# Designs tried in a protein design run: designed miniproteins, single chains, continued (2). Part 68

Each design is a single chain, and the fold is of that chain. pLDDT is the mean over its residues in the fold that is shown.

## One batch from the design tools (miniprotein)

Design m6489
Fold by ESMFold2-Fast:
Structure m6489 (fold): chain A 74 residues (1-74)
Amino acid sequence: MEEEKKRAIEEAKGVGELYAIASDNPLVAERARSIAVNIAAHYLEYRDEIMKAFNDAYTQAKKKLEEERKKKLE
């Protein structure tokens, strides 16, 4: 159970990062969101933690991409 929870959270983080990178492409972004929702559906007891991991990873990856973009402009 603990191992399955950790795996689901890590998988959600991965798709969160993918969603951040692909956010400028609506088709790829929708696909990444669908994957995160599907993971949460398989682990309903941990749904909130899985979705939080997805959203946190998305936010962190977006911030990192913007910082890298600023460095390239300077």
Scores: mean pLDDT 75

Design m6490
Fold by ESMFold2-Fast:
Structure m6490 (fold): chain A 68 residues (1-68)
Amino acid sequence: SGIVDLLEKSAEDAKEAGDEETAEILRRLAEVAKGLSEEEAKRLGERVGEAISKGDYEEARRIIEEAE
């Protein structure tokens, strides 16, 4: 899935930048996204990305937990 590949690459980029928290969240998101349709994975990615952009890592984790 293109979305899963993008999420895994984004997690790698975050880890290289020293942002281990974002990297861990994105890796978990990529794993969950493997079990979703392309549309569901995209919607989930958008919601998690919005939370990360606001620095709200707790909300990002909550969104991922609800999708599991």
Scores: mean pLDDT 84

Design m6491
Fold by ESMFold2-Fast:
Structure m6491 (fold): chain A 57 residues (1-57)
Amino acid sequence: SRDELIEAAKRAIRSGLADGHPVERLAKAVKNGLVENGVSEEEAEEIVERALRELGL
């Protein structure tokens, strides 16, 4: 579901931030990963934006 994808994106971003990666690179990487796994570019962008908002970023 979309909510499951948002939670997965939040987890990936949190993990990447803990490893010292900048948020801009993590956002692009997560978006690209979603698109490669069959999510549309528009939906992937909305999922990443929602994940960042919910993380306070």
Scores: mean pLDDT 88

Design m6492
Fold by ESMFold2-Fast:
Structure m6492 (fold): chain A 80 residues (1-80)
Amino acid sequence: MYDPKTLEAEIWLALGRMAFTLGDYDLAIEQFEKAIELAEEAGDKELLAESYEELARAYKAKGDEEKAEEYKKKAEEVRK
């Protein structure tokens, strides 16, 4: 059975991806951060890793390569 927090995290992740596609990287970052929070609460490592990967992509699109590398590393560490 699906954990309600996992479902909510997936919804925020999808919203963030939509914002990213529209070029609203600030909104995408905010929505991906909400997905991360809920994925951590749900204990869903795959959703957490995906959320960190998308957050890294959004920061890279904004030109913040330091934060992009930080969150990319966090995604890799979560999947170990």
Scores: mean pLDDT 85

Design m6493
Fold by ESMFold2-Fast:
Structure m6493 (fold): chain A 60 residues (1-60)
Amino acid sequence: MEKLTPRERAVALLVARGFTDEQIAKALDISVGTVKRLLDRIMEKLGLKSREEVAEAARA
């Protein structure tokens, strides 16, 4: 995942572990809105359409 920033990679890995937006926000000390924004950017950069695809890509 060379196109992702370190923060975006952290969010993707936590999604792969089954964390909710609220749990990710708490773990990274950011807002839920920031988590959602980072997920949107991950999906845009990787050409993905869903949270499940982000989780699968992070596990590969």
Scores: mean pLDDT 81

Design m6494
Fold by ESMFold2-Fast:
Structure m6494 (fold): chain A 112 residues (1-112)
Amino acid sequence: NLLEQAATLAMLRVSQAFSDLVKEHFAPLSPEEQRNAARVDELLEQKRRELDGPEMQRFEAEAEALVEELRARIEEIVEKYPDDRQKQLELVQQERDWLLQWHAQWSKLVHS
C-alpha cells in the first residue's frame, strides 16, 4: 500500500531527525538511543531502496515538511526554556509524538 509506505518513510525520517536534533541541542545519545538511531537509519535506507521515481520524491518531500515543522518547534522550545533542559526534552518529545500521531491519523482518514 503506497500510503502505508509514505507513512512508514515519514515516521522513520522524523525519528532520524529527532535523534539528530536531540544530539544538536541537548546531549550525546545514550548507548540505547544510539542503537535505536542506527536501526532507524538502516530501515530508512531500506525503504528508500524500495521506492523509486516520482513516488519517492513525493514521500521524501512530505517527510521533510514534517522534519522542518519538528525543527521549528524544537528551536522555539529551546529559546523559550533555555535554562530548563528537562522541560525542553519533555516538550520536544511531545512535539515529535504529536507529529507522528497526526500523520498516522491523516493516513487512516485518507483510507476510510
Scores: mean pLDDT 73

Design m6495
Fold by ESMFold2-Fast:
Structure m6495 (fold): chain A 65 residues (1-65)
Amino acid sequence: MFTFTTSSGQEVTIETEDVKKAIEEAIKELGEEEVEKRLKEALETLPESARKLAEQAMKALEELK
């Protein structure tokens, strides 16, 4: 499970399986290349609290390749 704070100040907990499902849906809508680009940019710009979620999303993308 990963917990992060949204821009609206709400705390959200996401399970690993939900991250993988979200990445599969994003690939369907945006394509693999665009999703990978956005995740790489997020890893460089996100604060440490959100970085763990982005790292898990990148791992899910690699598993779907």
Scores: mean pLDDT 68

Design m6496
Fold by ESMFold2-Fast:
Structure m6496 (fold): chain A 45 residues (1-45)
Amino acid sequence: SKISEVEKKMRELLEKDPSPEVGRKAIDELNKARKEAAKNNEFTK
């Protein structure tokens, strides 16, 4: 899934370079993926 892919990429980036700059990019991608998933995922119980 998109969330899984973004999460993996975020973890890899943070492990390689845990600097705030890299963290910002990871958060941005994660946020976008979560937003898209939330729009398509109708509040799963």
Scores: mean pLDDT 70

Design m6497
Fold by ESMFold2-Fast:
Order: sequence, then structure tokens, then C-alpha cells
Structure m6497 (fold): chain A 109 residues (1-109)
Amino acid sequence: SMKEKILEKIKEIRELVERFRAETDAQVAQWLAEGKDPEEIARFRAEADDAVRSILETLEQIEKDIKNNTLDKNKALHRLIASALIAVSLGWKEIADKIVELGNLIGEM
């Protein structure tokens, strides 16, 4: 069903976000070891953490709304556009592309 495809896409995006979180942790550790500016590293980490939180909260709300049959399609699409733009701003193209795919599936409901 379309709902099953949407839930599977949400799962795929969550797994990708967790992978990017782990890669961000590794990058931060490397930059600290290389003596990069701690304030610049802290700003990058804060932006990445805020992006992860925002994207995951959007996905959780959409999953809840799908399961409860309370999805506002237009509201969900606006939230996904915002999440895709956040991902693009951090260079997370793969996450942004998957969010767009999720939006297309919701649009087809």
C-alpha cells in the first residue's frame, strides 16, 4: 500500500540520518585531533545536531499522523520542504534527495 511505502521511506531516511550523525561525530573527532578551532567545530556540531533533531521530529510526526489517519498532506509537504532545505544547507544531498522522494509519495496519496 502507499502507507507501507511511506513508512519504509521514513525508515530509510532515519537510517541515513543516523549514518550521517556517526560520520559527523567522526569528523568532529578528527578536526579536534588536527587542532582546528574549537569554536568553529562547536558551531558546526550545533548546526548538525539541530538539523538531525529537526529532521527526525518531522519524520516522527509524519509517521504518527500516517498511523493515526490524521495526516494533513499540505502541512506534511511544507515540513518536508523545510527539512530538505536544512539538509542541503549542510551538504547532506543524499538525505535531501530521500526527503524529496518521501514528499513525492505523500503527494501521490
Scores: mean pLDDT 90

Design m6498
Fold by ESMFold2-Fast:
Structure m6498 (fold): chain A 58 residues (1-58)
Amino acid sequence: MLSKEELRQEILRTIGRALRAIGDELDAELAGDEEARREARRRLEEEMERLRELEKQA
């Protein structure tokens, strides 16, 4: 079980990773890199699922 402070830190880190994944997806779209776009989307989905799990603990 995470402490309240550890939970807050994990939520912030997860949000940061999700935002970076969105940026990576947009960059891949602009570059026409379909494989990179799929990988960025996969990472975003993983981070969104993690955020959902962390929010249930808050």
Scores: mean pLDDT 83

Design m6499
Fold by ESMFold2-Fast:
Structure m6499 (fold): chain A 60 residues (1-60)
Amino acid sequence: MLRETLELKNLTAAIGAALQVIGDLPEAKVKVEGTTVTIEAPDTPEARALIERIRRELAA
């Protein structure tokens, strides 16, 4: 299992990141706590790429 915790730049970014993960990774579990998003997913290239994209575009 891949588990990543991301600090996003604002609440809108955190909600957007969570929705993107839910839409794109069918087996993922997402927890949102303010601007902090925790993602648990199977360790796949697709999951890693999505997390890297979110970090690049939305991270604090």
Scores: mean pLDDT 82

Design m6500
Fold by ESMFold2-Fast:
Structure m6500 (fold): chain A 62 residues (1-62)
Amino acid sequence: SAEEERILAILEALRANPAGLSVAELSERTGLSRATVRRLLRLLEAQGAVVRDAAGRYRLAP
């Protein structure tokens, strides 16, 4: 599905950038809107797939 492709794009961007990425950086790298990135990051964080650090950057869960 289109949603699955969007999720995979976010996860691949985070895998390639282990230091973490902001919503703005993920939007730029994936071509997705910031609203879509924020929505998908909330879902992925709720499922334990990603973590947000104190600076607001997102990384893949360890």
Scores: mean pLDDT 88

Design m6501
Fold by ESMFold2-Fast:
Structure m6501 (fold): chain A 61 residues (1-61)
Amino acid sequence: SLIDSLPPEAAAQLQKAIDAFKAGDKEKAFELLVKLYTELFGADKETAERLAKALLKDLEE
């Protein structure tokens, strides 16, 4: 799975985002994903926000 392919720090941050989403805190989940993409993958804010929205949409399905 995607999480098994990530470095431990990235996997932990992604898991926190998923946990926040499952708890109904979509804003926190989005912030954690944006932070993951910007700080750990070096994406710019606009790219990170697009990727975060795409992942959250996949989690809703």
Scores: mean pLDDT 78

Design m6502
Fold by ESMFold2-Fast:
Structure m6502 (fold): chain A 60 residues (1-60)
Amino acid sequence: SPEEFLVERVKRGIERDIELAKQGKVPKETAEKALKDAIDYFKDRHPELAKWLEEQLKKL
């Protein structure tokens, strides 16, 4: 479904941003902003994805 495709794409992007931040290739602030923006966007639209994103934010 389009929703499943969107969720997969968001998760893959965030996981990559976190990995790059851990490697020092992307500023930590860039990854944090991406996560916070995604949490705000998905909070009411996809609560399960928003919860997953909050868990990812704690790993930074």
Scores: mean pLDDT 83

Design m6503
Fold by ESMFold2-Fast:
Structure m6503 (fold): chain A 60 residues (1-60)
Amino acid sequence: PLPRLSDREKRVLRLLSQGKSQAEIGKELGISPSTVSKHTRRILEKMGLPDRQALIEYLS
């Protein structure tokens, strides 16, 4: 089961699963790349994953 993610975190997660960069996600969602990075970090913390690579593998 997926952890309790906010609507914003779910949108970031979907775009990460598509292999998009932080800059691409930021442009698509209308937020800064630094905000995307913050959401990515929160998703990793909530899912108990060490890094972005582990997250991509989990979503594959």
Scores: mean pLDDT 79

Design m6504
Fold by ESMFold2-Fast:
Structure m6504 (fold): chain A 64 residues (1-64)
Amino acid sequence: AEEIAEKIIELVAKLDPATAERLRKDPLNLELLEQAGVRVLVVRGDLAAAEELGKLMKELKKAL
């Protein structure tokens, strides 16, 4: 679980380092992780990053 959360945080850090820092303090906050993923898709239009984030979120939910 922690390893997957770290990968999600690293992906978010490329777009929004401040949100990534907040996630590091509460790495299993699934609601905050999902909100960060929406920002990646909307702000950058980075579909590949959004797909990777979605995959990591599914793996994290299975690991919990």
Scores: mean pLDDT 67

Design m6505
Fold by ESMFold2-Fast:
Structure m6505 (fold): chain A 55 residues (1-55)
Amino acid sequence: MEELLAEVREGAAKMSREQLEAAIATLEALAGQSTGSLRDLLLRMRDILEEILAA
């Protein structure tokens, strides 16, 4: 889990603003259709992308 989140942070740091916005929208859509630990993972990934976008 932590290694996956670290890879997400590294990848997101290399993304453009447009790519980050598109990724956030995709993660929100997938989280809405998911349950349990998968939903939690998707929402954590979204939060990381939002944090990087805000920086």
Scores: mean pLDDT 80

Design m6506
Fold by ESMFold2-Fast:
Structure m6506 (fold): chain A 66 residues (1-66)
Amino acid sequence: MGLTPRELAVVRLIARGFSQQTIADALRVSQATVSRHVRRAMEKLGLKNREELIEFAKKNRLLEEP
């Protein structure tokens, strides 16, 4: 999978329903940085929208710790 650790962390938190503000605060980055990670993750995975991103996270067990 072509995601960086930061992109993966942001995807996981988005899939759990957290807002960009909450994720930015948790990761100590700007909301613009969170938005950039979401966009890059979607582009790398060929996903068209946030709903596909959430489904991808569920399907790949990103909401469950290995």
Scores: mean pLDDT 76

Design m6507
Fold by ESMFold2-Fast:
Structure m6507 (fold): chain A 107 residues (1-107)
Amino acid sequence: EPELPVSPDAELEISAENGKLTLRGSGGVRVEKLSDDEYRITVAFEVEYDGKKYRVRVEVVLRKNADGTWEVVDIRVESDLPPEKRAELERRVRAAAQGLADQISAS
């Protein structure tokens, strides 16, 4: 089956200055600083599948380890997509979240 087409109208800006991380969201991306060592990123978008539009809400929590690297500690995906397409989306979200944590850890 073809991969689920996901093109959220969403942008996440990452900046690091003097070891301080700053995240900005636009186009359906919300960033919440929970502490100096923890961020919650929420992305809301629509996906079209089988002629229907589905709302998707993704929530990712990133936490800073004692060694200064960042890890994904929680992922939540809320969607009315069919189970197989929801599983595909959750897999892609997990990969993207890990890539983000790796990128932040390298900055």
Scores: mean pLDDT 68

Design m6508
Fold by ESMFold2-Fast:
Structure m6508 (fold): chain A 72 residues (1-72)
Amino acid sequence: SEAVELAEEAIKLALKAAENPELLAKAIGIVLNAIGVIIELELGLVSEEEAVARAKEVLKEAKELLKKAKEL
């Protein structure tokens, strides 16, 4: 599933950013949102298309957080 792959990538990037203590809370929020996308898709609460769109948004947030982490 494209949505699951995008959500897993978002989790990986957020966890990498979480190595900076000041970003831990934001990273946890991103991880929980990514997990939420996976769970809603597995339960059939959202379509694959909707899940992909949400996963892309969460991945964008994870990329921005990791960029901020690298500036520290």
Scores: mean pLDDT 87

Design m6509
Fold by ESMFold2-Fast:
Structure m6509 (fold): chain A 86 residues (1-86)
Amino acid sequence: SELEELRERIDRLEKETREKLEKAKTVEEAKKIVEEFEKELERLEKELDELAKKNPEKALEVSILKFRILAARVEAYLYLKQMEKK
């Protein structure tokens, strides 16, 4: 399903970004990784909005995935802020 594909893409993006952040040696590298992550999350959010427009009956499931995207953004932001303090 389109929702399953979007969920899998979010999961993959989160995993890949986490692995990249763990390997980052500088705050500058981490910032670039987070910026790329945010751009990809914005793209996924737009795809979720389009899916909700075409399939209003899926609005709740779309909202759950949008919440996951928000949580992922917050986690990445907090990780970056922790790195900046070291």
Scores: mean pLDDT 84

Design m6511
Fold by ESMFold2-Fast:
Parts: structure tokens; sequence; C-alpha cells
Structure m6511 (fold): chain A 80 residues (1-80)
């Protein structure tokens, strides 16, 4: 239980930091990397859940992971 809580808290913190960096006009590569890390942690949190018992929560974390991964890829494309 504690490991999953730490993963989701870390994912949320990284996502918030990425948003803060973007608002401060920081380099987009740094922002994209933070979003990618957030996506990874959400994906790990989802993998730790029992799919049948926590289907809605698992789907939510996977959606968060996919959305942050997409944001990272879009941002990386605009910077190159």
Amino acid sequence: MEERKKLTEKAQELAQKAGQYWRLNEKGKEVAEQYRKAASYYSMAAAGLGSEESRDLTEQYLKEAEEYEKKAKELEKEIE
C-alpha cells in the first residue's frame, strides 16, 4: 500500500513541477522530461493494483499516464 501511495504522490509532484516550469518559461525539454516521469509513475501505480477490485482506479491511473506521455511527446516535437 505505501509503495503505491509514494508512486502516485511522486507522479503528482512531478506533474505540478512540470506545470510550474512551463509557467516560468523554462526549457521545454526539462518540462517534457518531468511529464514523461510522471506518466511512468502513474503507469507503475496502475500496475500495482488488482485489476478486478480497482478497475476504475487502474483505468484512471492509466489515463493519467497516457495523457502525460502525450503531453511530453507533443512538447518534444515542438522543441526540436
Scores: mean pLDDT 69

Design m6512
Fold by ESMFold2-Fast:
Structure m6512 (fold): chain A 80 residues (1-80)
Amino acid sequence: SLKIETKIEYDEAADKVTRTIKVGNYTIKIELTPDEVKITITDSNGNVTTETLPVRSGTDIERAYELAKKKLNELIKKEK
């Protein structure tokens, strides 16, 4: 069975929302600020992949979460 853990943190001084998702041996970190969305994926071997996207009006953490899920799914498929 696959263990999933989710954590959400808000840093008021930086106006930053961080969502951390652990799925098996993978860690997905999504950081949303007014200016950018940063997605960090750590795989089972400790390799880190980072992608930063500029924020447009209406960009939110759920859109970043959808992108992170897609990237995680692609990584899992490549390891099989």
Scores: mean pLDDT 71

Design m6514
Fold by ESMFold2-Fast:
Structure m6514 (fold): chain A 118 residues (1-118)
Amino acid sequence: MAPVQVGTLTVTATGSEDTVTFTVTVTNLSAADITAPVRVRVYNENGELLAEATLPPVAAGASQTVTLTLPAEKVNGKEVIVTASAEDATNAYFAAATLLPKVGETSTKVAPLVRSAK
C-alpha cells in the first residue's frame, strides 16, 4: 500500500547573531492517534545530527510542539534538515523539512507527515 499523508511537520527557524531557535510542530490531521513518541532530529547538509528532542504521542486532530536551540555558527547560512519520525506496532511515520536559517530572519517550512504500514 502506498504511503499516505496523515498530517504536517511545521518548522520555524528564528535566527539571531548567536543562536538559531527551531520551533517544530507535528500536527496529526487523521482520525487515528499516533500512540508512539515522535522523535525530532536536526541534521546538517552532511547528515550530521546537530540536535534531538522527543515529542509526546500526537492524538487524532492534535498538535505537539518542541523548541530546539543551536549555535548560529553551526546552522546560519547552511542547509538544515529537520525530521520527525515515530513507529508504533502497525505504522511508521516520517516527515522531513529542509530550510536555510539566516541571522535576523524568520523562516517557516511545512512538510507532509506520511504514514506507512509495517
Scores: mean pLDDT 86

Design m6515
Fold by ESMFold2-Fast:
Structure m6515 (fold): chain A 68 residues (1-68)
Amino acid sequence: SIPEELLELASKAPNGIVAFVLLNTPPERLFDLDEESVRELLRTLGLPEELIDPVAREILAIIEEHKA
């Protein structure tokens, strides 16, 4: 389960959860993540369905930048 603090950060500013996912994913694997993979990862972490879309979009935007 995700701590209440991280859920609050996700509701106010998804950056908290985004940072958590990025710090716990090896950089070389970030390029292999697509939208479906990110959504599944967030579900595995126990995010509420209503937070999955906005958090996934933020993570994918950062990954797209890393892909150049």
Scores: mean pLDDT 65

Design m6516
Fold by ESMFold2-Fast:
Structure m6516 (fold): chain A 62 residues (1-62)
Amino acid sequence: SSMEKELIERIEKLGVEVVLLGGDVGEVEAITKAGVQAAENGDLKTAEEYLKKLEEKKEELL
């Protein structure tokens, strides 16, 4: 669905941003992969939870 594709794109972009801001690469990659996998499986709630984890990490680094 378009919502799944939009969530995947948002998760991937945010993962890159968190790494560029100094986030731990291994940890951020694991969260990004988990979020993308959840979205691909149609589990939008779980995907949104991983997106929120990345948003929280970004806020902590700003």
Scores: mean pLDDT 87

Design m6517
Fold by ESMFold2-Fast:
Structure m6517 (fold): chain A 86 residues (1-86)
Amino acid sequence: SHMSELEQKLANEITAAELNVVAAELGLQDPRISEEDVRNAIEAARGEAEKAKQLADKLPSVKEENEAMVKRIEARIDELEARLAA
């Protein structure tokens, strides 16, 4: 399968954002993980999601699919931020 440099960068940012979201979700369940570490993971995931959105805009052939994946990640980030604000 042909993957462009931009497609590879987009895949990397989506993967990084998903890993940081999972780390934050697991951190909220583990009393050994500080609230600061959870907030840092959420901030990292948000930055990676923003980069993914910018990269998806440059890839019209896969834009809709990648924008849907980013929206799912952003929804999980919003849920995590809401839990920390409560």
Scores: mean pLDDT 84

Design m6518
Fold by ESMFold2-Fast:
Structure m6518 (fold): chain A 81 residues (1-81)
Amino acid sequence: MTLEERARRLYEEVKKKLKELGQDEAITLFDELVARARSPAERVGLAEAILNALDSTGPGNTGDVVAILRRILEQLEAAAA
């Protein structure tokens, strides 16, 4: 499996989970994060980090999911500044 194929698969998995939670804001934030990734390897890392964070937060905590995504976005913005 190429890094590009893995990145796309993980991206689809994250979006599916966020859509199942009914979180349009979380989907928008995730798309923003993916847009900031410059390579397939970065997209893999971001998707894996988000999946791990979702698993650690537990199912059904929709507000916590949005907060986690915002935190990751803020960290990426701070690293770019």
Scores: mean pLDDT 70

Design m6519
Fold by ESMFold2-Fast:
Structure m6519 (fold): chain A 97 residues (1-97)
Amino acid sequence: MEEEIEPLVEALHSPDPEVQVEAARKLGEIATDKARELATEPLIELLHSPDPEVQAAAAYALGNLKDERAIEPLKELLENSKDVRVQLAAKYALLKI
């Protein structure tokens, strides 16, 4: 579990958007206290990604982690994004936190 979370957090910093999306998805599925502690801040950083798929994946993961630190960044993403997928992901996340 701990080793599994740490490699996924490192993968969030990948230059490949597909790797970032997969890592965010897996961290959201794990959704442990350890994942919340280590992944919440890196996932908040991914909400500022130029890739809408990465932004949406990070938002869904943050919703699954249910960390209140994500509330304000997710509200900002919802207000500033023009991508419907990103808007839906941010709304979903805010409903779960």
Scores: mean pLDDT 79

Design m6520
Fold by ESMFold2-Fast:
Structure m6520 (fold): chain A 55 residues (1-55)
Amino acid sequence: SPEVENIQKLIDVLQAKIAELEKEDPSDPIAQRAIEALKERLKELEEQLEQLLAE
């Protein structure tokens, strides 16, 4: 479904961004906050995807 495809694309983008930021300086507090926020958003999208796929 379009909703599943859109969420999967968003999850992929967020995972790539998290991986990119984790390759940066681990002592950067701005990067650490960004990673935390992205991981929380990723969790929300994964939960939405799981609900859409559950029948």
Scores: mean pLDDT 80

Design m6521
Fold by ESMFold2-Fast:
Structure m6521 (fold): chain A 64 residues (1-64)
Amino acid sequence: MTEKEKELAERIERETGMSRRVAEGVARAILSGMSPRAAAQLAQREGGLTPEQAAIIEEIAKEY
């Protein structure tokens, strides 16, 4: 895992409470160019996030 993926995964875990394993997958998807909406949908599906928590992922993904 790259340092950027690790830092983003740690941020996602901190801001949403998502497990580190799922946060790593979402971080990798974002850094690989997945759209903000698709990343939010992935986080909701795999991470069990609420729509409100998924919106946090969408905003984070817009920065990349």
Scores: mean pLDDT 82

Design m6522
Fold by ESMFold2-Fast:
Structure m6522 (fold): chain A 87 residues (1-87)
Amino acid sequence: SKEEEAKVLLETMELFKKSLEKLIEYVKSNPNLSEEEKKEYEETLESAEKKLKELVEKARELGVPEEVIEKKSKEIEELLKELKELI
């Protein structure tokens, strides 16, 4: 059902958020990144930004309330911004 698909998608967004939080904590704990590590994180950031856009569009297609989408999207966007500032 669309409701079950929406639930799985929201769980995917929550896992995505937790993965970004863990990555940010790792970068904060290891501030002396090599040039290669910085490049890998920049590529990860670009991929993550694209993934967020895809997840948002899929959530709208599945009929997730816009308020829920905006809240989750904003939380992830704030984490992506924090990660970008650390790289």
Scores: mean pLDDT 86

Design m6523
Fold by ESMFold2-Fast:
Formats: structure tokens, sequence, C-alpha cells
Structure m6523 (fold): chain A 79 residues (1-79)
């Protein structure tokens, strides 16, 4: 439907914003921003799943994985 197409566009724009903000948050070592980005990626992932949009689901999952890897890397370095 047209409403689903608009929702996909909104999710895509939100994903593009996350993809832009993530490397900045990593470079700045901003833990609070990283947690906010993780929460937003989780919300987009769930919404994309409900829409059945496989490409949006994959893109959100890639952001979740990148954040998870960064968090694990930081945890190891804090040992």
Amino acid sequence: SMAEEERRKELRERLEELERRLPEAIAARDEEELERLEAEADRIFEEAKKLGDKELVKRALEIQIDIGVEKLRRAVESL
C-alpha cells in the first residue's frame, strides 16, 4: 500500500541517519550515544520485520551487529 511505502521510506531515512551517526559515536567514544543508536536500531529492526521488508531488516541487523562488535571490543579493552 501507499502507507506501507511511506513507512518504508521513513525507516530508510532513519537507517541512513544511524549509518551516519554510528562512526561518529565510535570515534568520539560516546557510550550514551552508542546506547541510543542501539535502541533506535532495535526499533527499526522490529518495524521492518512487521513490514516484511527484507532489505530494511538486513540493514538494521548490520547496524545491530556493528554496535554489538564495538561494545564487545570496548569490554575486552576494559579488562
Scores: mean pLDDT 88

Design m6524
Fold by ESMFold2-Fast:
Formats: structure tokens, sequence, C-alpha cells
Structure m6524 (fold): chain A 56 residues (1-56)
């Protein structure tokens, strides 16, 4: 069965989204590398990368 643990990646707050958009791609990648076990760090990195891809 599915893991019952809460996944923070599903729901980001408006403040977290704003912060993610403010991060550069390199800063987001560094954050994800520094905290590979932190789902919030991965979510912020994903937001920054998605913003960059949408620009292309």
Amino acid sequence: GPVPEPVLLEKLTDEEIEKGKSLSVQEAIDLAREHPDDPKALALASVALQNEVAKL
C-alpha cells in the first residue's frame, strides 16, 4: 500500500512559491544538492526550474 507519511511536495504555500521564483537556477540546484532528503528543498528547486523552462 501507499506510504502514509505526509509529502510536502504536494502543497507549497504562496510564500514558498514566491521564494522559489526568486531563486536563480544555480541557487535552486545548490539547495537541492545540499538537502537531497528535504522534500521542501526539492519542491523549491522544481519551482525555480519550471519557471526557467516556461521562459524558453
Scores: mean pLDDT 69

Design m6525
Fold by ESMFold2-Fast:
Structure m6525 (fold): chain A 105 residues (1-105)
Amino acid sequence: MEVSVEIEVEVDGKKYTVRASGPTADEAVAQFEAELRKLGLDVETFEAGGTKRVVGRSKEGITVELLANDATGELRLAVYKDGELIRQAEAWDSPEAEAVRAAVA
């Protein structure tokens, strides 16, 4: 099954819907980069200590950030307006949850 996180937010009359999903955190990161580019955002990707961070910035002061950790299966999605957090969503996919899903698939 997919790990998935989604946020919908409206800022200055403009609606932003962003989703990160995939069978792995790496694939969710790749999908998220593609979604940010579709929204016309400037995209940067960073990696440190097994955690990947994808940041998309708009000229209207919107920043969208995804944190993904392959070891924990964590996805954290956040939207900021002028540096202030306005929305966040989290998804967790543990090794035990993955093992159960694999056993019933």
Scores: mean pLDDT 67

